# Designed miniproteins, single chains, continued (4): the designs that were tried, part 86

Each design is a single chain, and the fold is of that chain. pLDDT is the mean over its residues in the fold that is shown.

## One batch from the design tools (miniprotein)

Design m15170
Fold by ESMFold2-Fast:
Structure m15170 (fold): chain A 89 residues (1-89)
Amino acid sequence: SVAEELYRLGERYRSGGNMEEAIQYYQKILSLASDEEKAELLTNLGRTYYHAGNWEKAIEYFKKALSLDPNNTVAKENLEEAERQLKEK
């Protein structure tokens, strides 16, 4: 699917440290994604913003992911870490 291809491209850019491009691809598929896919995508957007040093945006997206999947341990742990980073700012 188009969403699957865009997600793979976003993950490739994220892995290569190209956070701006990764964000663009994740944003493109957000409107196309199912609720299950949205939780994963929002978690990946949060992680991408975190690695870009934008902790405020990282927190925003992890909270959105948790609103769709409250049992997402990855999003929960990353949210706690992003909040810790923001408090040290």
Scores: mean pLDDT 79

Design m15171
Fold by ESMFold2-Fast:
Structure m15171 (fold): chain A 62 residues (1-62)
Amino acid sequence: MEELKEEVKKLIENDKRLSPATKKRFIEDVEKITDPELLEKVLEYLKQGKYFEARLLLNRAK
């Protein structure tokens, strides 16, 4: 699980389109994930450049 969180965080940090504030909030939301299936789905969306879908998925997990 921690390795998946690191991969997701790296994708967020390395994105040149997201503001620093958006990156920080996104990373904070990722760190709160306890469901590996949800984390894997978020990673899949990020690999496809679907940031909106990834964020919606995280918001529903709260």
Scores: mean pLDDT 76

Design m15172
Fold by ESMFold2-Fast:
Structure m15172 (fold): chain A 68 residues (1-68)
Amino acid sequence: MDDELAEQLRKDPELLQETLKQAQEKSREGSRLHRESGGVLPPEEAAEKYSEAVRLGSLVHRAQDLAD
């Protein structure tokens, strides 16, 4: 469950930083794929990367909320 993963991230600052970097990396991959498509709407592959970035970012946010 995401709450248990967030608690693990809160207790492991290195894992938290790694997860944040993964979220940023997925966001960059999505943006690159969208740019290379030349379209106004992101292709399915870019949308998938954005979805992964949002999920990882949400876990980081939850871990930070638990730390406060």
Scores: mean pLDDT 76

Design m15173
Fold by ESMFold2-Fast:
Structure m15173 (fold): chain A 88 residues (1-88)
Amino acid sequence: MDPLLRPNPLLQELLESVGATAPVLSLTEILNLLLKYLYDNKLLDPVNPSLADVSDTLLGELFGEDSINLLDLEGIIEKILEHSELVE
């Protein structure tokens, strides 16, 4: 199921920096925008592209983490849900 979410102000600011134009987005749209943020800011490890260094970034501040493992999709979704409101 692809829920509609309203990001908190910090997550919204991050998503707007990579082209989000709506205050309500699907979970899939948020995941794609986060991946775009990692790519555009060159945060992906060049040797292991499943790992991202988010220290000293808005995403790192938002999640409270210095690194993100893209293979931990459940953990990433949990963090998105913690920083968003469900909209039906």
Scores: mean pLDDT 80

Design m15174
Fold by ESMFold2-Fast:
Structure m15174 (fold): chain A 61 residues (1-61)
Amino acid sequence: MVVGTVELPATTKVGDEVTVTLADGRVVKGTVVFNDGKTAVIEGVLANGVRVLIRAKLVPP
């Protein structure tokens, strides 16, 4: 399940650990599992144990 869209620096790589804040204020810690140079996908777990995929737009630093 994909939830939200966030921005990450273009220097972000697969395997990087990131912390993102969702639009509803929830904080998710996750790992980058996909990167094509423009879009990244983060796999994370919410505090309630639900696994989520977060789409990230890569932006120049």
Scores: mean pLDDT 74

Design m15175
Fold by ESMFold2-Fast:
Structure m15175 (fold): chain A 90 residues (1-90)
Amino acid sequence: SEIEKLFYDPEKNKELVDEAQKLFEEYRKLAGEDEANREILVAQGLILSREVELWLENPDKPEEEIRTEASNQALKEFIDRLKKRIEELK
């Protein structure tokens, strides 16, 4: 799964990863490959943004905890984004 490969320790967020992958494939069918590839870049940006934010709030927190929490938050934001974009194409 292309979406699974983006997120740190995807098994910890398996249900959200599976939902995001399903929505991503639906979006790809509606919008096409170029727009879908752009959403991969958006997902990468969301992950980085959440990691930086969490690190700044808790600089002494273990990296694996920061990355796991950032992935959870980024997945939720990405899912909400894809749902809205899919509805806009209907």
Scores: mean pLDDT 87

Design m15176
Fold by ESMFold2-Fast:
Structure m15176 (fold): chain A 65 residues (1-65)
Amino acid sequence: MEEVEELQKKISEEDKKATELMRRIRAAHAAGAPPEEVAALQKEYDEEIKKITELHRELKKLRDS
């Protein structure tokens, strides 16, 4: 089913973005970046996790029916 494949691809893309954001957060901490900058990256990470959760929810609905 095309929709399932599209959701899986989107999940993979968002997961890669979340992983990259985690690396950037760690790098920012190591570099002594301002707390405000780290907080901004953390917020972007939280948004990516939220998107991944929504995509998984949609995927489950498609597989349930």
Scores: mean pLDDT 81

Design m15177
Fold by ESMFold2-Fast:
Structure m15177 (fold): chain A 60 residues (1-60)
Amino acid sequence: PLTLEDLRNILEYAGASKEEIDEVLEEAKKIGVGEALAKYAIENPEKRKKMQEKANEIQE
């Protein structure tokens, strides 16, 4: 499973701001890393492809 560190790295790679990353990490503590990542991808569809690229690298 993805960790909070993995989530941070995925969001940084996708070009999320420091403020956005901190907000998503706090959300992940409440709803889980996968759910927080999915929510951010839905809200930021232009970043989704880069998020998937980084997540695939981490999980390989």
Scores: mean pLDDT 83

Design m15178
Fold by ESMFold2-Fast:
Structure m15178 (fold): chain A 87 residues (1-87)
Amino acid sequence: SELERLREELEKRNADPRLIEAVELIEEGRYQEAIELAKEIVLEDPDNALGYLVLALAYREAGQEGMANAYLSIAEALDPELVKRIF
């Protein structure tokens, strides 16, 4: 799944541990908490493509396709090769 591939990329890149926590929150169905945590990271680092991918997947699992597509587009603009590896 895209979520499994995202988790692997986060671990491989030694990403911010809060992004790994956000993925675990998505896996638990705690989508709003995952969104809030990932938003903190992209506010601190607006060029963090992994943070936008976590937001995209959290919104998608929450059933908010419009928000998911918006954040996915930001991630693709920042790192298109990363997005291709996950999606």
Scores: mean pLDDT 87

Design m15179
Fold by ESMFold2-Fast:
Structure m15179 (fold): chain A 62 residues (1-62)
Amino acid sequence: TVSEEQLRDAFRVYDKDGDGTLSTAELQAMQRDLGLATIDGEADTDTLLALKGQLSKGYDLT
């Protein structure tokens, strides 16, 4: 399992402009790096949305 702190740190790595916005492609790359990819090697859209939602909760994202 991946902690929320690890997700936050990964989010910041992929959020290059620091505006709190990540593209779907950047979220997929982040999930792959965290080992959350599906059996087919493609990131699950539902998992991407869940990660984005968790990172948005309690964070001041622009």
Scores: mean pLDDT 59

Design m15180
Fold by ESMFold2-Fast:
Structure m15180 (fold): chain A 71 residues (1-71)
Amino acid sequence: SLAEELVEELKSIEDESKKAAFAVGVALRAIGAILDGDRETARELAEALREAFPDDEVAQRVAERLLEQAE
């Protein structure tokens, strides 16, 4: 799935600044999908963000808000 591919990509990035930039990119793509009415893609991207950053409170809050909008 798209979520699984993105989680693997994020886990493969050892540079923390590059990982953060990629995570922001994923969040922006999810917002774009919501605006385009593509709820499935938005949900997959939000789930990838949740799985990649389970201990990051900000990432978890952003992902939850994206999932609410993707309903």
Scores: mean pLDDT 78

Design m15181
Fold by ESMFold2-Fast:
Structure m15181 (fold): chain A 67 residues (1-67)
Amino acid sequence: SLRDLVLRLIALKLRKIGLELDLERLEKELAKETDEKKKKELEEKIEEIRKEIEEIEKEIKELEEKL
């Protein structure tokens, strides 16, 4: 139904906002980090979040095309 589609879209957009806030926080932590091992761990977390955001954006686009 249209309502289910809209609710899914809202949920995905909220998830994306949460991930973008996490990304901003981690990028700020990375900019201040001096330990190479911790830098690598932060870079890996940032890359994972960026991939999640990309997948969510694909889902949003697919759902919006059905509206």
Scores: mean pLDDT 89

Design m15182
Fold by ESMFold2-Fast:
Structure m15182 (fold): chain A 105 residues (1-105)
Amino acid sequence: GYLTDLLNKGKQYLEKGKKAFDEGDYETAIEYYSKAAFYFQLAGDKELAAESYRNLGIAYEKLGDYEKAAFWYEKAANIYEKVLGDTEKAEEFRKQAEEARKKAA
């Protein structure tokens, strides 16, 4: 069905993003992770959307864009706290955002 097709597209883009990241192509990884997040958001899969946001944060950090890295880590943390009720994972991602901001200063 339509929802399953959205999830499958998101998963395909997430896989392509991870492959690009592993190859050191962080700009291409960002493009694919952004597409993955978009499809997971449309599908209502908050956990996979948050994973995609965390992966965006890591990829931006690899490019030295620490401000954007912090932004995406906080988006992931917000979903874990407010939607998934996972306060421990939310705290972990907020710490990653704080460390990224320290590198930006």
Scores: mean pLDDT 90

Design m15183
Fold by ESMFold2-Fast:
Structure m15183 (fold): chain A 70 residues (1-70)
Amino acid sequence: MEEMEREVEELVEKAGEAAKAGDVEKMREYLEKATELAEKAAEEMGLEEYVEKVRERGRGLAEKLAEWAK
């Protein structure tokens, strides 16, 4: 369980690093993988809130990217 949460956190962190490097495509790929893993974890544990939390972090990164691209 916690191992899957750790993998999701690592993917979100990699997405953040990609965003800082200006690699929007890599950021999106990492966020997609993180969301898929979070959905799988939620299905096994009934933790739908965790999926929403990952999605919110992804939206925050996308919003910051949009600001940087002004």
Scores: mean pLDDT 72

Design m15184
Fold by ESMFold2-Fast:
Structure m15184 (fold): chain A 115 residues (1-115)
Amino acid sequence: MFEGKIKVYDKNGVIYEELKKIYAWQKANNPNFSVTLEYEETEEEVVKIETSSGRLALTALGAIQRAAEEGKVKEVEIKTEDSDERVAELVRAAARRIQELFPELKIKLEIKKVE
């Protein structure tokens, strides 16, 4: 079962739109997909994303990569939490890969360990 929450703070909703496309696909192909996606508009150029798990942070990083390919995002802050260090390592590796592909994109990642 894949469940949790992603909250996006974005001036233009670009990352929110990319995540909605991913979620539409997941819901169509996995009826047990139970993820809440929330959006809050801000005046900030930095996109802030909060996820309830590292697996959802990987999904958010996929949306960020798509937006970066189109030049629609310049700075991202991701906050996530996970109890599995292996998932945390995958999130850090994915963020580093995107940074290598888009050197001008600023990515700040914060992973909180939960018990």
Scores: mean pLDDT 82

Design m15185
Fold by ESMFold2-Fast:
Structure m15185 (fold): chain A 75 residues (1-75)
Amino acid sequence: MRELALEAALATGLPREEAEEVVDEVEEMIKKKVDLAAYYQTEFGLDAPTAEALASVKGLPLRARALAGLRRLRA
């Protein structure tokens, strides 16, 4: 699962070091059961429907790709 998550993050165009940081952060957020919709709204300024749609994705690889994509857009 971690390798698939890293591949998913790398597919967004992030450098390997940043992609690995994204995977580590997503693993911690899953472990701590973070409200991802609230996190996306606060951290990236997404509207509630968009944040809820991104937060609804399941599993480490899809969540890593979503976070990596958001960070790529803010860079």
Scores: mean pLDDT 79

Design m15186
Fold by ESMFold2-Fast:
Structure m15186 (fold): chain A 94 residues (1-94)
Amino acid sequence: SEEYLKKGMEYLAEGKYEEAIEYLEKAIETANVEDQIRALLLRAEAYALLGKLEEALEAVREAIALAEKNNMDQGVIEALKAIGEVLEKAIKES
C-alpha cells in the first residue's frame, strides 16, 4: 500500500486527479491507520480540485471517524474537523 500512496501522491502532483483518487482508494484498502488518514486527506484534496466538494467532505469525515476510532491525538482530530468546516462553508457558498 506504500506504493499505492506514493503513486497517488505522484498523480496528484501532476494534476491527474482522477488517477490519483484511484490509487489513493487502493492505498486506503491496504494501508496502516496513519497512511489511511493521509490517503483519505489526499483523496479529499483531489476531489476538491475536481470541484467535487461533497465527496471531498465525505473523505475528511471518514478520516475523522478513523482517527477517533483509533484514539489518535486530539490535536489531529481537531485539525481534521477544521478542514471539514472549511469544506462545509465552501459547499454552502456554492
Scores: mean pLDDT 87

Design m15187
Fold by ESMFold2-Fast:
Structure m15187 (fold): chain A 100 residues (1-100)
Amino acid sequence: STQQNVSSVNQTTDSVLSVLDSMKKQGANQDILNQMSSVVNQFHTNVVQAINNGDSGNVQNTVSSFTSQVDSLASQMPSSVQSQVQSMSDVVVTGVNGVL
C-alpha cells in the first residue's frame, strides 16, 4: 500500500539521518554533514509526495537529484568519509527502488 511504501521510505531516511548524526559526533565536516542532512530531508519530502501521487517518474527524478547532490557534497570530504556517504546513498536508492 502507499502507506506501507511511505513507511519503508521513512525507515530508510531515518536510518541514514542516524548515521549522519553519528558522523557529526566524530567532530569532522560538521557544515557539510549538516548540508547532507538537509538534502536527505528534502529528498524525503519530495519522494513521499511523489509516492502519494503515484508518480514513479518523479520518484526516479528525485532519486537522481538526491544522488547528484550527495556526490557533490561528498567530493568536499576525505575519501574515507566519501565511501561511508556513498554507502548511505546506496541504501536510500535500494530502499526506494524496493518501493517502485
Scores: mean pLDDT 80

Design m15188
Fold by ESMFold2-Fast:
Structure m15188 (fold): chain A 63 residues (1-63)
Amino acid sequence: GPLEEEARRLAEEYGLPAESVLGGIRALASGDPVIERAALHDLERAAGPEGAARVRELAERYR
């Protein structure tokens, strides 16, 4: 679907597995602040703050 397609393109752009981006999206959409903070930290380490922000925006759009 559209979410998987956008997640795959974002993963390719930042050199990440698509499963990692999709997992990050689910974690950021969880509503659990502990899970959300851990996911954001992991994404920042993997893709930098810009990449993490783009995954976060994708999660917010499809929440």
Scores: mean pLDDT 83

Design m15189
Fold by ESMFold2-Fast:
Structure m15189 (fold): chain A 89 residues (1-89)
Amino acid sequence: HMTREERRALAARLVSEIAQALKDMGLPREKIEKLVQRIADAVMEAIDAGESPEDIARRVLETAREMGLPDEALEKVREIVQKAVEELK
């Protein structure tokens, strides 16, 4: 079982890495800020519910998809999420 602190660390890491990747891809800062805020909110809700790292990862991907990111950006988010989850195993 992951601790609440470990889940929060995963959340912070995912938010940071996604924000940086989207900046590197040339997405506007305002869109990145809105996405990061929604991801942070969704992840904090999952942490409070005691959800697994895999569930947190799913919420991040679903949030990005709901915000209408282009396929290239969604694929990058998927890569970041997959790597983070793999490192927790």
Scores: mean pLDDT 77

Design m15190
Fold by ESMFold2-Fast:
Structure m15190 (fold): chain A 117 residues (1-117)
Amino acid sequence: SLVLTESGGGTVPAGGSLTLSSKFSGDFDTLGVVAWWREPPGGPLRGVASISGDGKKTWYAPEVAGRATISLSKAEKTAYLNLSDLQPEDTAVYYAMGYSTKTNQLAFGQGTPVTVV
């Protein structure tokens, strides 16, 4: 029942920044966790960042720690991932994920391509 609509990707120069967003339809207030994952070319899917549904706990992968910020807007039913000081190794398809504590289901967005040149 969760649907995620992602936006904010594209081609960015090295050292640049971008903000990815994911709008959630359905029961946003039942989200236990929201996360971003990424799949680099030919690489495995990897976690990037997560935030608890109450906004109180965050996690960041070591490779993005200090240059990534994850946030939630309950009013907008939207999660944001800001990435700064982008490097070519950040080139990947980025997937927003929501976990519902009510249904015990994971939902993923369609994927947002990010290319760093």
Scores: mean pLDDT 87

Design m15191
Fold by ESMFold2-Fast:
Structure m15191 (fold): chain A 88 residues (1-88)
Amino acid sequence: SLEERIKELKEEIEKLKKEKEELEKKIEELRKKLEELDKKDPKDPEVRQELLKLIGEILRLIGDIIELERKIKELEEELKKLEEELEK
């Protein structure tokens, strides 16, 4: 039914929003690690290797967040159309 599809979309949107919040928290934790690493000797090869790894992880998480935001927007647009059909 239309009402069941609306419920499923609302549940999926909430799940994706929660996943986005978890990724944002991971970025904040990685940013704190970058700030601690920035206080160490920049000529140390191990420090440079860890810095590049952390930057790569942050960039990947940002990409994942952008994809989640796109999916959330598409589902919210579908939800709006279905709610408009239900009001008719």
Scores: mean pLDDT 86

Design m15192
Fold by ESMFold2-Fast:
Structure m15192 (fold): chain A 69 residues (1-69)
Amino acid sequence: MEDIKKAEEYIKKAQEAFLVNRDLRAAADYLMKAAEYYEKAGNTEIAEQLRKVAAELYRKLGDEERAAA
């Protein structure tokens, strides 16, 4: 499914941003994109888990607006 493939691509980008560059902002942004595609694919549970992880990263950055969204 195209949406799952896109979600997987964004997960890989999030992992690279986090592990290689320690770019928490980019990692959180990619996780939010992955969650969007998992939700479109009907995988709402995975999407919710990814949004929670992204919210945690945004919170660590002091970005409460994105953490709440």
Scores: mean pLDDT 79

Design m15193
Fold by ESMFold2-Fast:
Formats: structure tokens, sequence, C-alpha cells
Structure m15193 (fold): chain A 56 residues (1-56)
């Protein structure tokens, strides 16, 4: 997964978490997005973590 695709996926996951009434999931997805954007986490690692949250 590209960095841009991972950021977009994390943004979509944050919105989904918000719509599901799960602010914990939305916050975790936003954290993953910010870490990918900052270069602290790879797109592949972010994708795996989003799948673990049930948002990938």
Amino acid sequence: MSREEAIAAAEAAAELGRLLGRPDLAAQAKTLRDQVRAGKLSGEEAARRLEELGLG
C-alpha cells in the first residue's frame, strides 16, 4: 500500500469509527494516519493495524 493510500484508508477508517459511535476507533485511526504522515509508520504497517481494528 502506498503512503497516500494508507493515509486515505486511515481517514476513511476514522470517519467509519465516528459513524459507528466508536470514538476510540476513530482516535486510533487518526493516530495511524498522523504516524504515516510523519513517516513514523509504513503504509503496510498502518494497513495491518487498521485490519486489526476491524476497519481495514
Scores: mean pLDDT 81

Design m15194
Fold by ESMFold2-Fast:
Structure m15194 (fold): chain A 77 residues (1-77)
Amino acid sequence: MIATPGEIREILLNAGVSEELTEKFMQLLPGLITTEQAREIAELLVNKASAEELAKVLQKIPGVDEEKALEIAKKIL
């Protein structure tokens, strides 16, 4: 199920991601994600995962290649 912007924010904030990082992520998000992908991303952000680990999840978004995913991950972190 595709997550709404409100659902993504709720998932990130409830997982412990800061408001600043949540809004930064929302501005840089390259496409539509599912609620499951939002939860996976929230866990990575809370655990201070590397840009490479975050990029692996972002490249699962339709239209996002490996180079674009890594660029976006570095901008988020």
Scores: mean pLDDT 81

Design m15195
Fold by ESMFold2-Fast:
Structure m15195 (fold): chain A 52 residues (1-52)
Amino acid sequence: MTKEEIEAELRRLGLELSKDGKEAVDPRNPGSRGSGILRTLAEPLIKKLKEL
């Protein structure tokens, strides 16, 4: 999976990459990584991003 594909999947979840490009953040709540379920769904994507 490419970085662009990971970013697309995060956007589908309503999330985006942090300014440093290393984690998922909720743009509606800038200090939050989203709800627990959104964090759980984003975990495999963030793991793949860190492996790039």
Scores: mean pLDDT 69

Design m15196
Fold by ESMFold2-Fast:
Structure m15196 (fold): chain A 105 residues (1-105)
Amino acid sequence: MRRLSREEFAEVLEGARELLRETLERAKETGDRRDVDLAAGLLEGVAELLAAYGEEYGDERLLELAERLRRLVAEIRASTDLEEQLKLLEEGLELVDEAIELVRA
């Protein structure tokens, strides 16, 4: 992603957010651990994207968001409570929204 503009990167993050939102809604409806695992994997992917872009462009705030998302993913994976996992996934969506705003600024 070294050659992506901030706007192009924001579009990538918006696509990931939409997929994450759809997966989270499915997890809420089904209670299926596979949907929770998929959503956690999507958040981990976003964290990796933010870390790579933040490192390339020296954006400390994106690196901090990447670390916050990694910690959140670790908490989701450590939990055995579906309700807790769903709440943490919703927090992850809010962090992705913060990342999109920072990238667009």
Scores: mean pLDDT 85

Design m15197
Fold by ESMFold2-Fast:
Structure m15197 (fold): chain A 66 residues (1-66)
Amino acid sequence: SAKDLVLKGAQLMQEGKLDEAIELFKKALELDPDYFGAWRMLGDVLEKQGKLEEAQEYYDRAEELS
């Protein structure tokens, strides 16, 4: 499920595997594009990579869905 992919992606973020986490969050959005948790987590991982402007776009989408 999208939730399971987000949980696995969050674990990869904790391990510093940011690119792998991004792929899982994107896959979660393919399964459920309205799942605001996936948008939020993608924002978080991009912020962790220092991609602040891209992160903000994903946060804005998450807010629209919450």
Scores: mean pLDDT 84

Design m15198
Fold by ESMFold2-Fast:
Structure m15198 (fold): chain A 99 residues (1-99)
Amino acid sequence: MLDESFVADFPTSLEAVRELVKEIPKAPDEKIPSLTSAALLLVGILGRALQAEPTEEMIAAVRELAEFARRAAEESKNPLAKEALELIAEALDRVVRET
């Protein structure tokens, strides 16, 4: 796979994860698994971008997104949404650690 394409798509993938983090707490239970899977796939793309060209700006953006997801999890009253958001935050923290 071309690592350059992951770096070029980084801002779009980052924003897509942020929008999914906003959507998950408002989603019906039946949609949460598919939204979570989409977010985790996009987090994988962010991880590939960081492995190709780890800039301080990109690393900071992923850390900020992890904190945003963790805060959304803490504020969520839906247990399924809370679990999904915690998984997304953990995945974001992991891609930063593997950089």
Scores: mean pLDDT 83

Design m15199
Fold by ESMFold2-Fast:
Structure m15199 (fold): chain A 63 residues (1-63)
Amino acid sequence: SNMAKAEEIAEEAERRALRAILAGDLEGAVQVLEEAYKQVEPLDPELAKRIKRGIENVRKLME
């Protein structure tokens, strides 16, 4: 289903973002999550809100 595809995209992006954060690449983590947000928003808007909160949390770490 579209919701299952959205969850797979979100989970993979969250794993990649976490790896980027642990490597000190906060800009890369934001980029990965922003790309996932664009893909997930039309499939599952509620899940996309979780990704958007993740982006905001990473951006707070950059300052």
Scores: mean pLDDT 88

Design m15200
Fold by ESMFold2-Fast:
Structure m15200 (fold): chain A 69 residues (1-69)
Amino acid sequence: SSSDRINMVQSMTDSMVRRANSNGRSSDASQIRSIGQQMVQAINNGDYDSYRRYMQQMYDIGQQMQRSS
């Protein structure tokens, strides 16, 4: 359901924000939070094309954080 997807996106966003902040990446944390909000909006609007693009951006930030460790 859309509610289950929103809960999943929020949990993922919170987890990634905590990781970014613990690594001193406040700029990445802000971007992750913004993307998470856009993903929730896309789900509410049934805009799965935008949802997929934001998911890819979220993945890319996660990969960049991993490569910098």
Scores: mean pLDDT 85

Design m15201
Fold by ESMFold2-Fast:
Structure m15201 (fold): chain A 66 residues (1-66)
Amino acid sequence: LKLEILRVLAEEKRGLSARELAEKLGVSQSTVTKTLRELEEEGLVERVDGGRYAITLKGYELLLKS
């Protein structure tokens, strides 16, 4: 799920909410929210305007290595 979230965020420069990610990935919003929190703690995503999440440079680096 972490790599799937990073791939979706890499295509959306303005960021996405947990709800939007859950809808795109076909998983529960609670699962996405928990995973986003883990990714934020790892520095792979950051919170942007209005509680949306965007991929960081570190997130892009992980995606390229995978």
Scores: mean pLDDT 80

Design m15202
Fold by ESMFold2-Fast:
Structure m15202 (fold): chain A 54 residues (1-54)
Amino acid sequence: MTRQRQGQVLSLLRESAPKVPSQKEIAERLGLSVPTVSYHLQRLIEEGLWKRRP
């Protein structure tokens, strides 16, 4: 997967603040599948760009 998709997910999360959208909402907004969104969120967490809390 590309850095472009990862950046789109991060941008959407930042723009949605203070609300945290669900993986399904992110998938619908960006035209991605839920597993693809999950993958990008995991990468953002691994790179220290995002901290996920349930």
Scores: mean pLDDT 72

Design m15203
Fold by ESMFold2-Fast:
Structure m15203 (fold): chain A 63 residues (1-63)
Amino acid sequence: SALDQLRGLDETGRKVLENTIMEKAGLSGEEGRKIARQVVDDVISGKVAPTDAVAKAKELAAK
């Protein structure tokens, strides 16, 4: 499943997801990176659905 793939990601795979979330959510800089890292962790832990990752990143950036 998509969740099993995400749980098997190494550090490089996590960075690729962080970059993708940042691009799609319009985030940049250290603040955007922190938000993307948190969202990736929440997706891997099952707190956020993979399909909701970009929306969650935008929500966090707005506050």
Scores: mean pLDDT 76

Design m15204
Fold by ESMFold2-Fast:
Structure m15204 (fold): chain A 65 residues (1-65)
Amino acid sequence: SMEEGEKKAIEILTKNLGLSEEVAKEIIKLIKEGRYDEAIELLTKESGLSRVSAMAAVKELKKLL
């Protein structure tokens, strides 16, 4: 089962940024693996956020995880 922080991160990515649960889970996996640049690129591609906004979002998600 997923940890409480992971569930919250998925909820933010899906409800606030409109991502699918599948994409949200991949972003969380990349962050957990320390693959931050890949997480930023995927978030930028899927959400339409600027790179700067995606970097800030990944930094905040990292704190939640």
Scores: mean pLDDT 82

Design m15205
Fold by ESMFold2-Fast:
Structure m15205 (fold): chain A 145 residues (1-145)
Amino acid sequence: SAEDYYNEGVKLYEEGNYEEALEKFRKAAQLDPSLVSPLLVTLVLDGNLDEALAMLEARIQLDPNNAEAYNNLGIVYYEQGKLDEAEEYYQKAIELDPNYAEAYNNLGIVYYEQGKLEEAKKYYQKAIELDPNYESAKKNLEELE
């Protein structure tokens, strides 16, 4: 049942039907709370930032050491144009998981948007050191050269 809703949501997501994917992922998450991560990603992509924030705040209240939840909070604040808040939450994600390549890349993007090009370069380099196959971080670094 939860897996069936999840699979339906994935298909709709891959088709770009985010609103319909959200409905399926909500049903999946209600039956199995471990499936909340696809719902959060879909909420951000669909622009439902307030709902994404509420779910992430609930998640960190249950587990305040969840590095992924702090990285996802940073993504939501970044999408709102709140770069200082995005920076804070990506830094918290890195503090909880120092090997979190995605959080380093995301913090690099925030520094780039703030005009802090040397800091952006350093954080993209760290993301690549942690994950040598991280194509997004490599592309971001190349755009600074």
Scores: mean pLDDT 84

